# Designed miniproteins, single chains, continued (5), part 94

Each design is a single chain, and the fold is of that chain. pLDDT is the mean over its residues in the fold that is shown.

## One batch from the design tools (miniprotein)

Design m19484
Fold by ESMFold2-Fast:
Structure m19484 (fold): chain A 64 residues (1-64)
Amino acid sequence: ALLIAGSVLLLVLVLFNAGNFLYGYYRWRKGQQPVYLLTVQQLLILSGGVGLLSLGLFIVGLLL
């Protein structure tokens, strides 16, 4: 379960970052106000935290 949880968290993090950036860029290209789900600072903090947690879960899953 921990290996699956770690893998899912990594996948979600990658997709969320890509989607957030692409969505904001798409809106900006249409002359609309770019709307991002998270600020750059919030995204960096969340990415760092989730990345570390995901890595920890993956390692623990390998050891169990």
Scores: mean pLDDT 66

Design m19485
Fold by ESMFold2-Fast:
Structure m19485 (fold): chain A 73 residues (1-73)
Amino acid sequence: LSEEQEKEVDVAMARMIRGIGIATKDYLGAAKMLIDFAKKAKSPEAKKEALELYEELASRLSEEDRAEVEAYA
């Protein structure tokens, strides 16, 4: 894959993780996956997308789950 194609794939993958979290209602699991993805992403655009989606899901977490994901990050 070219660097541009890898960026597009990574952004799409971050969006899929968020979509799976919403569909399954596993916001905690999806938020942790987005943090892991952001840490591994080399593209600034993919990293930004993952962190923005993480913040969206984190707003839907209980106080206990939010504390867990903040400790995980």
Scores: mean pLDDT 80

Design m19486
Fold by ESMFold2-Fast:
Structure m19486 (fold): chain A 68 residues (1-68)
Amino acid sequence: SKATQLVAEKYGPKALELAEKALELAKKGDLESAARLLVQAGMPKPKTVEEAIELAEKKIEEVKKLLE
């Protein structure tokens, strides 16, 4: 959507950084810290480590595509 593109353009670098940090934490099994960063990046709160990894990867791909 146009709103998602505007958010990515204005907050893209910060959202990308938060999502990449969340992915690293989720891979280490730190669900609580990963969930906090994903929520800050505009994602829903994950209930499992696997869900946190999937949401982080999805957000990273989405933001990278909009910033190319």
Scores: mean pLDDT 76

Design m19487
Fold by ESMFold2-Fast:
Structure m19487 (fold): chain A 92 residues (1-92)
Amino acid sequence: SKELVEEFTDYLVEVAKEGARIRAEAEGGRVKVDISGLSTIQLIGLALTLIGFDLDGLEVNIKIEGDTLRAEIGGLTEEEAESLAKKLNEAS
């Protein structure tokens, strides 16, 4: 839902404000996000929260590679994807 996309965006913006480095790229109705600068425990907590968003109905796929969490969000409109990527890049 639009509300779920907004909650997800606000959560990741807060993660960036707390010192995470976020890079986001919009590709049509999808956004690829690389999150780094967090400890291993913080990355695990982030991953669990993102799984929660997927279970709530947002299409989220995650992978942890070393010190980086990679997430891909799908099922967005092109406008939602571009807005999400812009907000995340501006917050970092």
Scores: mean pLDDT 84

Design m19488
Fold by ESMFold2-Fast:
Structure m19488 (fold): chain A 118 residues (1-118)
Amino acid sequence: MSPLEKALEELVQKTRDAIDRMENEDVSLEEARKYAREIIEGLRKLKELSEHPEVQRVLDAFIERLEALIEDPNATKEDLLDALRGVEAFLQAILEAVRNKDYDGLVALARETLRRLA
């Protein structure tokens, strides 16, 4: 398993665990922000391991969005949850592309995601 594939698998699972706790447990806004910070650190690690500029741009966009939500006093737990769901969906899709060695599909997915985030 490549370092990128391993980091993707670990971050997908960590993001799913955070989403599950936020949906099924009485998680405070402070705890939700803590989960978001942990996911940001995982996204930064993926950026270091990624060789594709388009993927790095998507990771930067998710980091910026999560950091903005953490620092926004008007942001709700649901806002953080929705952002984490978007992160999980993208990470799962790029994990599948990496597992299949579909680097053209990986770049295409990143470009589409960037267009949707703009």
Scores: mean pLDDT 85

Design m19489
Fold by ESMFold2-Fast:
Structure m19489 (fold): chain A 74 residues (1-74)
Amino acid sequence: MEEELRERLRRLARTAEQLADIASKKGNTEVADELRRVVDELRAAIESGKSVEELLQTYRRAQERIIEAAKKLK
């Protein structure tokens, strides 16, 4: 269960990284920078040894930020 959650965080970080690359190529530097911060926060959370509850909070917050960033790209 914990490993499944960490895997979901890793996949979410990869999605954010891909969107950051797209934003950068479109010249949307603010959106690209925000997405890179999300990637860094997700990676830090995976490495931090945080509880499942804290990882779930981080995951939810990151999902929200990625959705908002994606909306700004179109």
Scores: mean pLDDT 82

Design m19490
Fold by ESMFold2-Fast:
Structure m19490 (fold): chain A 59 residues (1-59)
Amino acid sequence: SEARVRALLGRAHRALKAGDREAAAEYARRALEEAADIENPVVRAELVRAAEYLLRRAK
């Protein structure tokens, strides 16, 4: 789960660098959804904030 969230965040970053805001938003949204299920509250907060940041940049 955590590894998958980090992979989705990486894909969102690459999409933003490529100028593909639509793909970036989709990957970031999926990362945010999956991050909500992470049991460790510190890791969850870190990954949620990263996903929210990417969503803001993609919109």
Scores: mean pLDDT 84

Design m19491
Fold by ESMFold2-Fast:
Formats: structure tokens, C-alpha cells, sequence
Structure m19491 (fold): chain A 78 residues (1-78)
């Protein structure tokens, strides 16, 4: 719907912000940074599925790819 684009853009910016914050924490060797990446990835994945069901397939795919990237980075930490 018309309101979904603004919410998707906010979530995308939030994901990028969390990614930067977590990458900084990751450089310091902080496990909390990896946990932030995993949580952000899970949240974006759920939202991407909901957007796909509403017909926003392009935006859903974009968020899905971001979610997979964040989850993968989080899993690379021992």
C-alpha cells in the first residue's frame, strides 16, 4: 500500500545503521555486535516476507538480501 514505501525506507536505513554500528563493534571483537547483526537480519527477513505477500516484491527482495548478508556476517563470529 502507499504507506509501505516509507516504512521500507526507514527499515532499510535502520538496517544500514545497525550494520555500521555492528561492523565497528566487530572490529573491536565484541560479540554484542554479531548479535545485533543477527537480530536485525531476522527482523528484516520477517518484514520482507510480509511485503512480498502485499505485492512489493522488489523491495521485499532487497530487504531479504540485506537480511541474509547481516545473518551471514553474524554467523562468521565464533
Amino acid sequence: GPGTDENVELLRRRGEELKKEAEEAYKEGTPEGAEKLKRAGQALRDIADALRDSGDEELAERLRKLAEELLKKGEEVE
Scores: mean pLDDT 68

Design m19492
Fold by ESMFold2-Fast:
Structure m19492 (fold): chain A 63 residues (1-63)
Amino acid sequence: SMAEVEERLAELEAFAKSLPDTEEGRNQLHAKVQEFGDWLQGQDAALQAEGFARLKAIVSEVL
């Protein structure tokens, strides 16, 4: 559901902001982004489009 996409994105954003600006932190963020993407691939096309657009915005702000 869209609510689950929003919940997972909020958790991802909070996780990203909690990480140190180090190689280890970047590796953990990369793994979490892949985990979200893999989950999102199992959702319908509309949820995928919205989820990926919002993920791109979050990644652009924290990287």
Scores: mean pLDDT 78

Design m19493
Fold by ESMFold2-Fast:
Structure m19493 (fold): chain A 104 residues (1-104)
Amino acid sequence: DPERVKILEELKKKVGSGLGIINMAYVASGGDLEKAIEIIKALKVLEDEDFQEFQRLLEETDDEEEIIERLAKLLMERKGLSEEEARRVARLFLETQKTLRKNR
Protein backbone atom coordinates (compact mmCIF):
# COMPACT_ATOMS: atom_id res chain seq x y z
CA ASP A 1 0.00 0.00 0.00
CA PRO A 2 1.85 3.14 -1.23
CA GLU A 3 -0.17 5.46 1.06
CA ARG A 4 0.90 3.39 4.07
CA VAL A 5 4.59 3.51 3.04
CA LYS A 6 4.43 7.30 2.61
CA ILE A 7 2.74 7.81 6.00
CA LEU A 8 5.22 5.49 7.75
CA GLU A 9 8.19 7.36 6.20
CA GLU A 10 6.83 10.79 7.22
CA LEU A 11 6.02 9.62 10.77
CA LYS A 12 9.40 7.88 11.17
CA LYS A 13 11.08 11.23 10.50
CA LYS A 14 8.83 12.95 13.07
CA VAL A 15 9.41 10.38 15.87
CA GLY A 16 13.17 10.16 15.21
CA SER A 17 15.06 6.89 14.65
CA GLY A 18 12.35 4.73 16.28
CA LEU A 19 8.95 3.51 15.11
CA GLY A 20 7.48 3.62 18.63
CA ILE A 21 4.29 5.62 18.05
CA ILE A 22 3.65 4.05 14.62
CA ASN A 23 4.12 0.51 15.95
CA MET A 24 1.95 1.18 19.03
CA ALA A 25 -0.87 2.63 16.91
CA TYR A 26 -0.78 -0.23 14.39
CA VAL A 27 -0.92 -2.89 17.13
CA ALA A 28 -3.66 -1.02 19.04
CA SER A 29 -5.74 -0.77 15.83
CA GLY A 30 -5.58 -4.54 15.27
CA GLY A 31 -4.11 -3.93 11.81
CA ASP A 32 -6.80 -1.44 10.72
CA LEU A 33 -4.73 1.16 8.85
CA GLU A 34 -7.40 3.91 8.99
CA LYS A 35 -7.84 3.46 12.75
CA ALA A 36 -4.04 3.37 13.18
CA ILE A 37 -3.73 6.72 11.35
CA GLU A 38 -6.44 8.20 13.62
CA ILE A 39 -4.56 6.98 16.73
CA ILE A 40 -1.26 8.37 15.37
CA LYS A 41 -2.88 11.77 14.72
CA ALA A 42 -4.28 11.82 18.28
CA LEU A 43 -0.90 10.83 19.78
CA LYS A 44 1.23 13.12 17.55
CA VAL A 45 0.80 15.87 20.18
CA LEU A 46 3.29 13.79 22.21
CA GLU A 47 7.02 14.34 21.56
CA ASP A 48 9.77 11.77 22.24
CA GLU A 49 10.44 13.43 25.62
CA ASP A 50 6.78 12.97 26.64
CA PHE A 51 6.93 9.25 25.78
CA GLN A 52 10.09 8.87 27.89
CA GLU A 53 8.44 10.53 30.91
CA PHE A 54 5.23 8.49 30.42
CA GLN A 55 7.33 5.29 30.42
CA ARG A 56 8.87 6.33 33.76
CA LEU A 57 5.37 6.83 35.22
CA LEU A 58 4.40 3.31 34.07
CA GLU A 59 7.46 1.97 35.94
CA GLU A 60 6.66 3.90 39.17
CA THR A 61 3.07 2.69 39.68
CA ASP A 62 0.75 -0.15 38.58
CA ASP A 63 -2.44 1.79 39.43
CA GLU A 64 -4.10 2.53 36.07
CA GLU A 65 -6.21 5.41 37.43
CA GLU A 66 -3.11 7.05 38.99
CA ILE A 67 -1.22 6.67 35.68
CA ILE A 68 -4.09 8.27 33.73
CA GLU A 69 -4.37 11.15 36.24
CA ARG A 70 -0.61 11.85 36.20
CA LEU A 71 -0.33 11.60 32.39
CA ALA A 72 -3.38 13.86 31.94
CA LYS A 73 -1.85 16.45 34.31
CA LEU A 74 1.39 16.48 32.28
CA LEU A 75 -0.53 16.87 28.99
CA MET A 76 -2.59 19.75 30.42
CA GLU A 77 0.53 21.53 31.74
CA ARG A 78 2.81 20.94 28.72
CA LYS A 79 0.45 20.85 25.71
CA GLY A 80 -2.47 22.98 26.95
CA LEU A 81 -5.01 20.20 26.40
CA SER A 82 -8.38 20.26 28.14
CA GLU A 83 -8.86 17.78 31.00
CA GLU A 84 -11.19 15.66 28.83
CA GLU A 85 -8.76 15.55 25.87
CA ALA A 86 -5.75 14.93 28.15
CA ARG A 87 -7.51 11.99 29.86
CA ARG A 88 -8.50 10.56 26.47
CA VAL A 89 -4.89 10.71 25.19
CA ALA A 90 -3.54 9.31 28.50
CA ARG A 91 -6.01 6.38 28.42
CA LEU A 92 -5.20 5.68 24.76
CA PHE A 93 -1.46 5.64 25.57
CA LEU A 94 -1.96 3.30 28.55
CA GLU A 95 -4.17 0.89 26.55
CA THR A 96 -1.62 0.88 23.69
CA GLN A 97 1.19 0.01 26.15
CA LYS A 98 -0.94 -2.77 27.73
CA THR A 99 -1.65 -4.23 24.27
CA LEU A 100 2.06 -4.27 23.42
CA ARG A 101 2.89 -6.03 26.72
CA LYS A 102 0.19 -8.71 26.26
CA ASN A 103 1.46 -9.52 22.76
CA ARG A 104 4.93 -10.15 24.21
Scores: mean pLDDT 68

Design m19494
Fold by ESMFold2-Fast:
Structure m19494 (fold): chain A 70 residues (1-70)
Amino acid sequence: SEELEKKKKEVQELGEEIEKNGSKEQVEEARKIIYEALEKVQESTDEKEKLKILEETKKKLEEILREGEE
């Protein structure tokens, strides 16, 4: 799905942003969140469920990134 690939790319781009600008602890937390999300996406066969997982993951990564700007 084009939507699934787009959302996955957005999650990966946020992870890379955190790696570039975040603290070591923020980077480790982001990596854990992304790893767990990708595992769940791989286990699911439902595109809607996959999108939901990635959307929730994106929100968590955005929160980490906002903390890194302070």
Scores: mean pLDDT 80

Design m19495
Fold by ESMFold2-Fast:
Structure m19495 (fold): chain A 60 residues (1-60)
Amino acid sequence: MDLKETYEGAKRAVELAEKALNGDKSLSEEEQIEGEMWAAYLKAGGGKGLEKLLEEAEKA
C-alpha cells in the first residue's frame, strides 16, 4: 500500500508539473508554483528516467 500511495503521489506531482508547463490557467498560484517546482525537479533530478520508472511500476 505504501508503494501504491507513493506512486499516486508522484503521479499527482507529474500532473501538476505538466499543467504548469502547459500554462493551465485553472491552476491556483500555489499549484502553479508546485507544478513548476516538480517540473524542474523531475527534469533535473530524475528526468525521464523517473517518469519512466513510475509508469513501468504500474505499467501505464
Scores: mean pLDDT 66

Design m19496
Fold by ESMFold2-Fast:
Structure m19496 (fold): chain A 69 residues (1-69)
Amino acid sequence: EEIEKAEKELKEVRGKMSDELQKYADEWRAATAAGDREAQAEALSRMNDVLKEGGEKTKELKKKIEELK
């Protein structure tokens, strides 16, 4: 049950990351089509932020799951 809770949180974090990455990937593609280099850089920066924050949360949850096994 504790493991299930942590796995559920992990799925939620991964789901939010996926949604945000998709949003910024769409913005990056639109900026690329428009030739807007500033918007491209901004979208890439936002994607990197999502990966960094989500990666840290994922790492914490994975440690918790290992502790609970």
Scores: mean pLDDT 81

Design m19497
Fold by ESMFold2-Fast:
Structure m19497 (fold): chain A 109 residues (1-109)
Amino acid sequence: SEAEKLFEEGKRLFKEGKYKEAYELFKKAYQLDPNFTEALAYALVAWYLEQLKQGKPKEEVLKELEGTLWYLTTTHPDPRGLLETLRRIAEEENLPELVEIVDKLLESL
């Protein structure tokens, strides 16, 4: 599908550290297929890494991300699947601070 093509292109760019471009492709994939939970999860991680790449303070970016995730747990059709996918990506990318936030949210579900 078009969404799957955009997602695979996004993953290639993500692996190259091109987080802004990856984010736009993941976002478009999720917009085309709102059930594509993995695309949303990758978009959130790409957004986080892009903010850090731009030199934003990690504490501020994490606070904004935690707020976004809390909102998504109330609005997303599969909040557990989203959080479990985010946790996997955070572990693969060696982002223990994201694992900690996700674990806290999973315990609250």
Scores: mean pLDDT 88

Design m19498
Fold by ESMFold2-Fast:
Structure m19498 (fold): chain A 64 residues (1-64)
Amino acid sequence: SELEELMRRYIEAGSEAGLYRMKRWVLKKIGAPEEEIEELERKAEEAEREAERLKAEIEELKAK
């Protein structure tokens, strides 16, 4: 169903955001270049926005 597909994508986006935040934390710990840390921050924010968008779609679909 459409709802199941959206929920799966939401879980995936949330998991990606978590992974990017963990990778960033490790890179900061080992003193990686600022550009690499900023790139992971951007990717985490992008994944978080995707998750929020999917959450809104799920709530809209449930309201019908």
Scores: mean pLDDT 84

Design m19499
Fold by ESMFold2-Fast:
Structure m19499 (fold): chain A 68 residues (1-68)
Amino acid sequence: MSEEELRELKERAIEEVERALAEGDLARASQIAQEATRELLAVDPELGEKLSEEIERAGVRAHILANA
């Protein structure tokens, strides 16, 4: 998997997490984030860790905005 494909996976995961959080489905949001993180780390541990942190930050931002 290329760096571009990993970044695309991250972007899709962020969109799905934000959608799940907007629907109030924290369990689904957590599952999506965990699955994306697992796949990213399996392909490229260094880049995957950085991209996984971006997914986590996006999820936190979406949760704060939904509950502010």
Scores: mean pLDDT 79

Design m19500
Fold by ESMFold2-Fast:
Structure m19500 (fold): chain A 69 residues (1-69)
Amino acid sequence: SLEELKEKYRELAEKYTAEMEKHQAEIDRVRADRGKLSPEEADRRIQSHAQKAADAEVKARIYRGLAEK
């Protein structure tokens, strides 16, 4: 049903919002611990988490929009 589909979209939006927040928290952790990591390793981890956060944000926005239609 349309209502069941909208519920699935809401759940997916929440899931991807949580994934985005998780990766943002990891970026903050790497930045806080930067003095304990090589610059190369810190930058690699930040870039990896930033890409995953950006991908999750896009998906969260799409599913939120679909849930509201």
Scores: mean pLDDT 86

Design m19502
Fold by ESMFold2-Fast:
Structure m19502 (fold): chain A 76 residues (1-76)
Amino acid sequence: MLRREAEELIRRAEELIREARELKESDPERAKRLLEEASELAGRAAQLAQEAGDAELSERATRLAEEAARLYAEIE
């Protein structure tokens, strides 16, 4: 169960990051809000993956959270 929940959160975070990239120049405030949400979802996914004992999934989620944070910084 935990692994599947982590995978679902990762997919949601990936979608939010994609939307944020599209909005980066036209609506930077909305892009920032999407990236904040993506970072939170990716962080939760990393925690669930760790609890499930899936190191690869945890690393993937952690990298996704870092990507969201970097994109957020670029908009500022």
Scores: mean pLDDT 86

Design m19503
Fold by ESMFold2-Fast:
Structure m19503 (fold): chain A 89 residues (1-89)
Amino acid sequence: MEKEKKIEELKKLSVEEQVRRAMDLFYRLRDAVGRNAPFEKIKELYEELKLVVEILKKSKDPGLQQFADALEKEIDSLLEYVEKKEKEK
């Protein structure tokens, strides 16, 4: 239910605002990972960013699709790194 509400709110944003939201969340996620923030906080930022990426991937603009695909690969790699580190604790 919460995921669907967040998706609907994100869809109401302009494409420019969606891209800006994705970049802001990406920088916040990278900062959180670099600062060894709690896993729950990193996961929350990842999930919010993933929703924006999914919306951008549904765009008819090939440039936006490529941007979203590249961003998804980057954040998936960051989450894998954090999950591996968490398992080693």
Scores: mean pLDDT 80

Design m19504
Fold by ESMFold2-Fast:
Parts: structure tokens; C-alpha cells; sequence
Structure m19504 (fold): chain A 79 residues (1-79)
């Protein structure tokens, strides 16, 4: 779980940097809100001993971040 959380933080920072480079300030704020919501839900699941659900949530979020990064990089490359 810790390794997955570290990856999520790393990818989330890359997403935020790209959104800012593209001038997508509202999307950057929405991304920060989503990341905070995911962190809050993961912490809640961990507190309840629901480690499998916490891991599943982080894995789904990682897949989302990877897809978003690909899309944002394509947008930047298109100019």
C-alpha cells in the first residue's frame, strides 16, 4: 500500500505540473480536490481495517492518473 501511495503522489504531481503548463487552472484545482478526496477515503478505509478496499481504491486512482497523464502529454505535444 505505501508503495502504491508513493506512486499516486508522484503521478499526481506530474499531472498538476502538466495542467499548469497547459494553463488549465480550474482543472488543476479539480485535480487537487480529487486527490485530497482519495487520500481521505484511503485513510478512512485503513482506519476501518479495510486494507483490500484501500489498495483497490489506490490502484483504480493510479490507472486514472496514468490515463490522464497520457492524455495531457498528447495535448501538450499537439500544440
Amino acid sequence: LEELMAEALRLSREVLALLRQLGMDEEARAHQDRFTAVLTEVAKLVRQGKLDEAEALVREFLAYLQELLRELRAQLAAR
Scores: mean pLDDT 81

Design m19505
Fold by ESMFold2-Fast:
Structure m19505 (fold): chain A 65 residues (1-65)
Amino acid sequence: DFDVELTAALLRMAATAVGATAEVRIEGDKVIVVLKGSSEEQREALRKIVEELNKASGLVELREE
């Protein structure tokens, strides 16, 4: 039901909302979120959002720089 385009858009908005420096990429049928240079509080907030979206979609992978 979630497609990669919608999932990527939601993750881009979430990263902006928490103030995290993150890159969101679509790789095939997966959405890749790369966390960069963010505070621990911002990382934790984005990890929780990624976890929730991945429980719903199964499409999300989180990578940390």
Scores: mean pLDDT 80

Design m19506
Fold by ESMFold2-Fast:
Structure m19506 (fold): chain A 92 residues (1-92)
Amino acid sequence: AEEALAKAKEYNEKAIEYGKKAVAAIEAGDAETAKKYAELMREYAIKAAEYYGEALLLQGVPREEAEAIRERAIAHAEALRDKLIALAEKAA
């Protein structure tokens, strides 16, 4: 559980970093860079959600609950990516 949780935290930190870079690129009017960082944010957020789901299962959380938490986190990452891309297109 500890290793999976550590990986989830590592990937979540990368997702936050790329999300911040996407916002900075939007503010600079660089739509291409913003879209690139939005996609990287999504990819790392999904990896974080997958490892967090694994950590929950290893800690004895029922599979159905762990899967629901994972799927909701992935859906939020996808929605945020889409919003960042839309903002980038408006800023260009």
Scores: mean pLDDT 86

Design m19507
Fold by ESMFold2-Fast:
Structure m19507 (fold): chain A 63 residues (1-63)
Amino acid sequence: MEHREKALEYIRLALEHVRRGDVEGAREHLRKAEEHLSRLPVDELQSLAPEYRRALEELRRLE
């Protein structure tokens, strides 16, 4: 079990939902990604921050 892998998985799934116009699904998956990100060491969190930020920006553009 790897919080980094789960965070990336949920970020990818959130982007898939964004591409389908599923705002609720995207939001739920980003919330799950955030839970896994919050369990990471700071250095690993910082390495994933750009991907997470991009997904958040794409979701916000749909709202």
Scores: mean pLDDT 80

Design m19508
Fold by ESMFold2-Fast:
Structure m19508 (fold): chain A 69 residues (1-69)
Amino acid sequence: SPKELAEELLKQIEETKKYLEENELSKEDLEKLKKQVEGALEQSKSLPEPYRSKVEKALEELLELLEKK
């Protein structure tokens, strides 16, 4: 269901954010992850509300963290 997919995505986003705060990634890994997050953000547009807005916000916050590295 969209709810279950959104919950799984949000869990993965949170785990990725924790990993980024605790670990230093190479420039190549950061660029790869940034592209993956941008792709996920595009795919999130297919989710129904309210899940789309929640997932989009979490992905945008993750992109912001990546850009600050």
Scores: mean pLDDT 80

Design m19509
Fold by ESMFold2-Fast:
Structure m19509 (fold): chain A 59 residues (1-59)
Amino acid sequence: MTHQEIILSSSGEIKERLLELEIEAGVELIKAAVERNEERAREVVEELERKIKELLAEE
């Protein structure tokens, strides 16, 4: 257990989830770029936007 985990508030939990989504999408976007697959890159962006909207709508 790290000191950073102890100081996370409820807003900090949302920030951590957002960072996880961004990292995951970033990896997939890099893969799509290496493959030069514009359609896949678009799908990754749209999926990320959908997941962020769902996360922010969660109360």
Scores: mean pLDDT 70

Design m19510
Fold by ESMFold2-Fast:
Structure m19510 (fold): chain A 71 residues (1-71)
Amino acid sequence: MTPEELKRIIEEALQALGVYDFKIEEIDENTFKVTTNQEVDLDALKAALAHFGVEVEIKKEGNTITITVIE
Protein backbone atom coordinates (compact mmCIF):
# COMPACT_ATOMS: atom_id res chain seq x y z
CA MET A 1 0.00 0.00 0.00
CA THR A 2 1.09 3.59 -0.54
CA PRO A 3 1.45 5.91 2.50
CA GLU A 4 -1.56 7.86 1.16
CA GLU A 5 -3.70 4.67 1.12
CA LEU A 6 -2.55 3.79 4.66
CA LYS A 7 -3.40 7.29 5.91
CA ARG A 8 -6.89 7.04 4.34
CA ILE A 9 -7.47 3.62 5.94
CA ILE A 10 -6.42 5.01 9.35
CA GLU A 11 -8.84 7.95 8.89
CA GLU A 12 -11.70 5.58 7.95
CA ALA A 13 -10.96 3.30 10.93
CA LEU A 14 -10.96 6.25 13.36
CA GLN A 15 -14.22 7.61 11.93
CA ALA A 16 -15.80 4.12 12.18
CA LEU A 17 -14.99 4.25 15.93
CA GLY A 18 -16.65 7.69 16.29
CA VAL A 19 -13.34 9.58 16.34
CA TYR A 20 -13.71 12.64 14.08
CA ASP A 21 -11.50 15.30 15.74
CA PHE A 22 -7.95 14.15 15.00
CA LYS A 23 -4.72 15.07 13.24
CA ILE A 24 -2.63 12.52 11.36
CA GLU A 25 1.07 13.09 10.69
CA GLU A 26 3.20 10.81 8.50
CA ILE A 27 6.54 10.17 10.26
CA ASP A 28 7.84 7.67 7.68
CA GLU A 29 6.44 5.21 5.08
CA ASN A 30 5.07 2.87 7.78
CA THR A 31 4.67 5.14 10.85
CA PHE A 32 1.84 7.60 11.54
CA LYS A 33 1.11 9.80 14.55
CA VAL A 34 -2.53 10.48 15.43
CA THR A 35 -3.27 13.35 17.83
CA THR A 36 -6.76 13.51 19.33
CA ASN A 37 -8.52 14.71 22.49
CA GLN A 38 -11.16 11.97 22.07
CA GLU A 39 -10.86 8.67 23.93
CA VAL A 40 -9.83 5.88 21.54
CA ASP A 41 -10.19 2.17 22.25
CA LEU A 42 -6.80 0.99 20.99
CA ASP A 43 -7.94 -2.66 20.73
CA ALA A 44 -10.95 -1.57 18.63
CA LEU A 45 -8.70 0.61 16.45
CA LYS A 46 -6.29 -2.31 15.88
CA ALA A 47 -9.26 -4.58 15.01
CA ALA A 48 -10.70 -1.96 12.61
CA LEU A 49 -7.33 -1.63 10.84
CA ALA A 50 -7.08 -5.44 10.62
CA HIS A 51 -10.55 -5.43 8.97
CA PHE A 52 -9.02 -3.20 6.25
CA GLY A 53 -6.11 -5.68 5.89
CA VAL A 54 -3.56 -3.64 7.86
CA GLU A 55 -1.59 -5.17 10.74
CA VAL A 56 -0.23 -2.55 13.15
CA GLU A 57 1.54 -1.92 16.41
CA ILE A 58 -0.10 0.87 18.42
CA LYS A 59 1.53 2.95 21.17
CA LYS A 60 -0.32 5.67 23.09
CA GLU A 61 1.43 8.50 24.96
CA GLY A 62 -0.88 11.19 26.30
CA ASN A 63 -3.14 12.36 23.46
CA THR A 64 -0.78 10.97 20.77
CA ILE A 65 -1.23 7.53 19.22
CA THR A 66 1.70 6.12 17.21
CA ILE A 67 0.68 3.54 14.59
CA THR A 68 3.42 1.42 13.00
CA VAL A 69 2.37 -0.76 10.03
CA ILE A 70 3.72 -4.31 9.93
CA GLU A 71 3.93 -5.84 6.44
Scores: mean pLDDT 82

Design m19511
Fold by ESMFold2-Fast:
Formats: C-alpha cells, sequence, structure tokens
Structure m19511 (fold): chain A 76 residues (1-76)
C-alpha cells in the first residue's frame, strides 16, 4: 500500500533525526516529550511498514495527545 509505505519511510527519517538531536536537547521538558514520543513513533513506523495504517495513525494521535498535554501543563 503506497500510503502506508510512504508513512513508514517518513517516520523512519523522523526517528533518525530525533535520535540525532536527543543527546544535545537541553530543555528537560522537550527531552522528556521526545523520550516518551520516540517509542510510539517507532511502533507507528513498524505498523505502517506492515500495512496497518489505522494502527500507525492511532499511535501518532497518542503522540499528538502527549504534546497537547505537555502544552496544557505548561500553561496551567
Amino acid sequence: MAEAQALAEGLRAAIAEAKALLPSEKDPRERALLERALPLVEEAARRAAAGDLEAALALLREVQALARAADAAREA
């Protein structure tokens, strides 16, 4: 499936970039978000590579929810 394959390729590129940036990230909240989100993005890439686009998108929605929760906590 072209869409699932394209998503898997994009997620693999994003994972490689995040792993390269993580050791130099000094903001502890941004680092914590990346450390929590990275395993979910890696699982999403695996699901997309297997053709399970729905599962991949559900995992990406969890990443978005984590980002929104971090934003809300900062503003409270």
Scores: mean pLDDT 76

Design m19512
Fold by ESMFold2-Fast:
Structure m19512 (fold): chain A 56 residues (1-56)
Amino acid sequence: STPERDLGNTAATRAATKVYKELGEGETDPEKVLEAVKKATEAARRALEETRERIR
């Protein structure tokens, strides 16, 4: 079985990747990139929390 921390890390990585994909390839606007970083961080944190709740 995959350790709990590995499941959470995988979910967080996928959530962050989705946000960066939506930002678009080659985006160079620093403000848009910073907003994407904030959204990716929040999405990753939420995915980690949902993973912990599911396996509780």
Scores: mean pLDDT 69

Design m19513
Fold by ESMFold2-Fast:
Structure m19513 (fold): chain A 96 residues (1-96)
Amino acid sequence: MEKGIELGKKALELGTRAKELGVEALRLAPKELIPEAIAAVLLGIGGIIGGELAIRLAEAGADEELAKKIGEEGLRSAEAGLELAEEVLERAREAG
């Protein structure tokens, strides 16, 4: 199984969701939560870039372990971004 491609696809999907939720969080965030909303967007972008790089490296027949490692880091970034975006959105709802 091409684990680099699977991890890359997951990172790309979750990173895209994290970026979208982070942008929504930024739109709804009170002033004190703006930095966290920005961080969520950036973490989501990290997931997207990591995911695309992992897929391209694996498809090119490059270092399989490097592709897997980049995919894992991208997925970790995407997951952190998603959690942070959801936290900011929840806190924004509590403030409204």
Scores: mean pLDDT 84

Design m19514
Fold by ESMFold2-Fast:
Structure m19514 (fold): chain A 70 residues (1-70)
Amino acid sequence: MKIEAAVNAVKSLKSPEQQALFLELLARHYVKEGKIDEAIELLKAIRPVLSPEAQARVDEMIAELKKLKE
């Protein structure tokens, strides 16, 4: 249950900046492994539990990951 572990980890972070940084590093790791679709799925799953500021950052990251597939 890798998505649930990531959701629990991000919920432990109190600031929108820390949440966004954690998700950026996590997404970057998946991209480096060639798992772009898995990175997008993970970001979408976590988005509802984030602050509005972190949600906006995640939307930007999802758009960038989608461009990498084209």
Scores: mean pLDDT 77

Design m19517
Fold by ESMFold2-Fast:
Structure m19517 (fold): chain A 82 residues (1-82)
Amino acid sequence: SEADARLERAVKLRNEILGLLDEARHATPEQVRELLEKARSILDELRALYEEETDPRVKAFLESVIATVEDAIAELERLLAE
């Protein structure tokens, strides 16, 4: 179903964000800025999936993944602060 496809996509995007955070541990400030751009792109895609979804259970899962990505963006922004 389309809902199952969005759920699978959200799981893949969550796994990508976790990978970006791991990569950030050994990244230069310039590389962290690139990772931050990727994280923001992932957030935009998740928000689009959320707006298209009508199943409240899948929406709740998307909200959880969005929160995880927002936390990841905050951590990447913190890494750029001196």
Scores: mean pLDDT 87

Design m19518
Fold by ESMFold2-Fast:
Structure m19518 (fold): chain A 70 residues (1-70)
Amino acid sequence: SLEEVREYVRKKGEELGLSEEAIDFAEAWVDALIKATGITDPEELKRWADLAVEFAKALEEFFKERGIPL
């Protein structure tokens, strides 16, 4: 379910030490993607969740390098 995908994103983000803001962003992004595409395949959902977490991490690192708090 969508809730299971969000829980997966949160757990993975927490394991990687992401901020709450970065995790919330990753959850929002994957939610929007699923709603826009209608993807239901668990393997595809997991891949997109993994990408969302990686993207959130990259954004957090980018903002930290610029001195912008998240």
Scores: mean pLDDT 79

Design m19519
Fold by ESMFold2-Fast:
Structure m19519 (fold): chain A 95 residues (1-95)
Amino acid sequence: DELRRRAAAAMEREGIDAAKLEEIREEGIRAVEAGDWLSALAHGQFLAIAGDLEGVREIADAARAQGHDRTAAILEALAALDLEERRAYASQVLT
């Protein structure tokens, strides 16, 4: 996966490692617990860009468990379509 390889290389250069991704994942889950959907989405988007799809799904699962189905659906879509979404966004403007 080319996007994952580039994200991993970027993380190495910026000093973002597995421990930092885990910290961001935990922050996103806490945001869900606090009802801060925008913060939860922001943390999920960061993890999707970094290639931590399992982290995005963990935040989505936490959101769904708390009845935030819309937030969970958005995060699930990011986890499923992050590569295609970023490539498409680079080549077109959204309607």
Scores: mean pLDDT 69

Design m19520
Fold by ESMFold2-Fast:
Structure m19520 (fold): chain A 58 residues (1-58)
Amino acid sequence: ALRYRLIVRDAAGNVVWEGETTDVAAAVRALAAALPPGTYTLTLTSETETVVAELVVP
């Protein structure tokens, strides 16, 4: 499986969490369960690509 570096930023742009995962879906579910309510930006970086996604925690 491809390894991703995951960086999570809050709405103000502050880094609230960073780490690495080979299971992005599981990591995102765990973060959504642990993070306070708000809007976050997730940056996923591998050897071949960078993906930016939004996570909304109710």
Scores: mean pLDDT 79

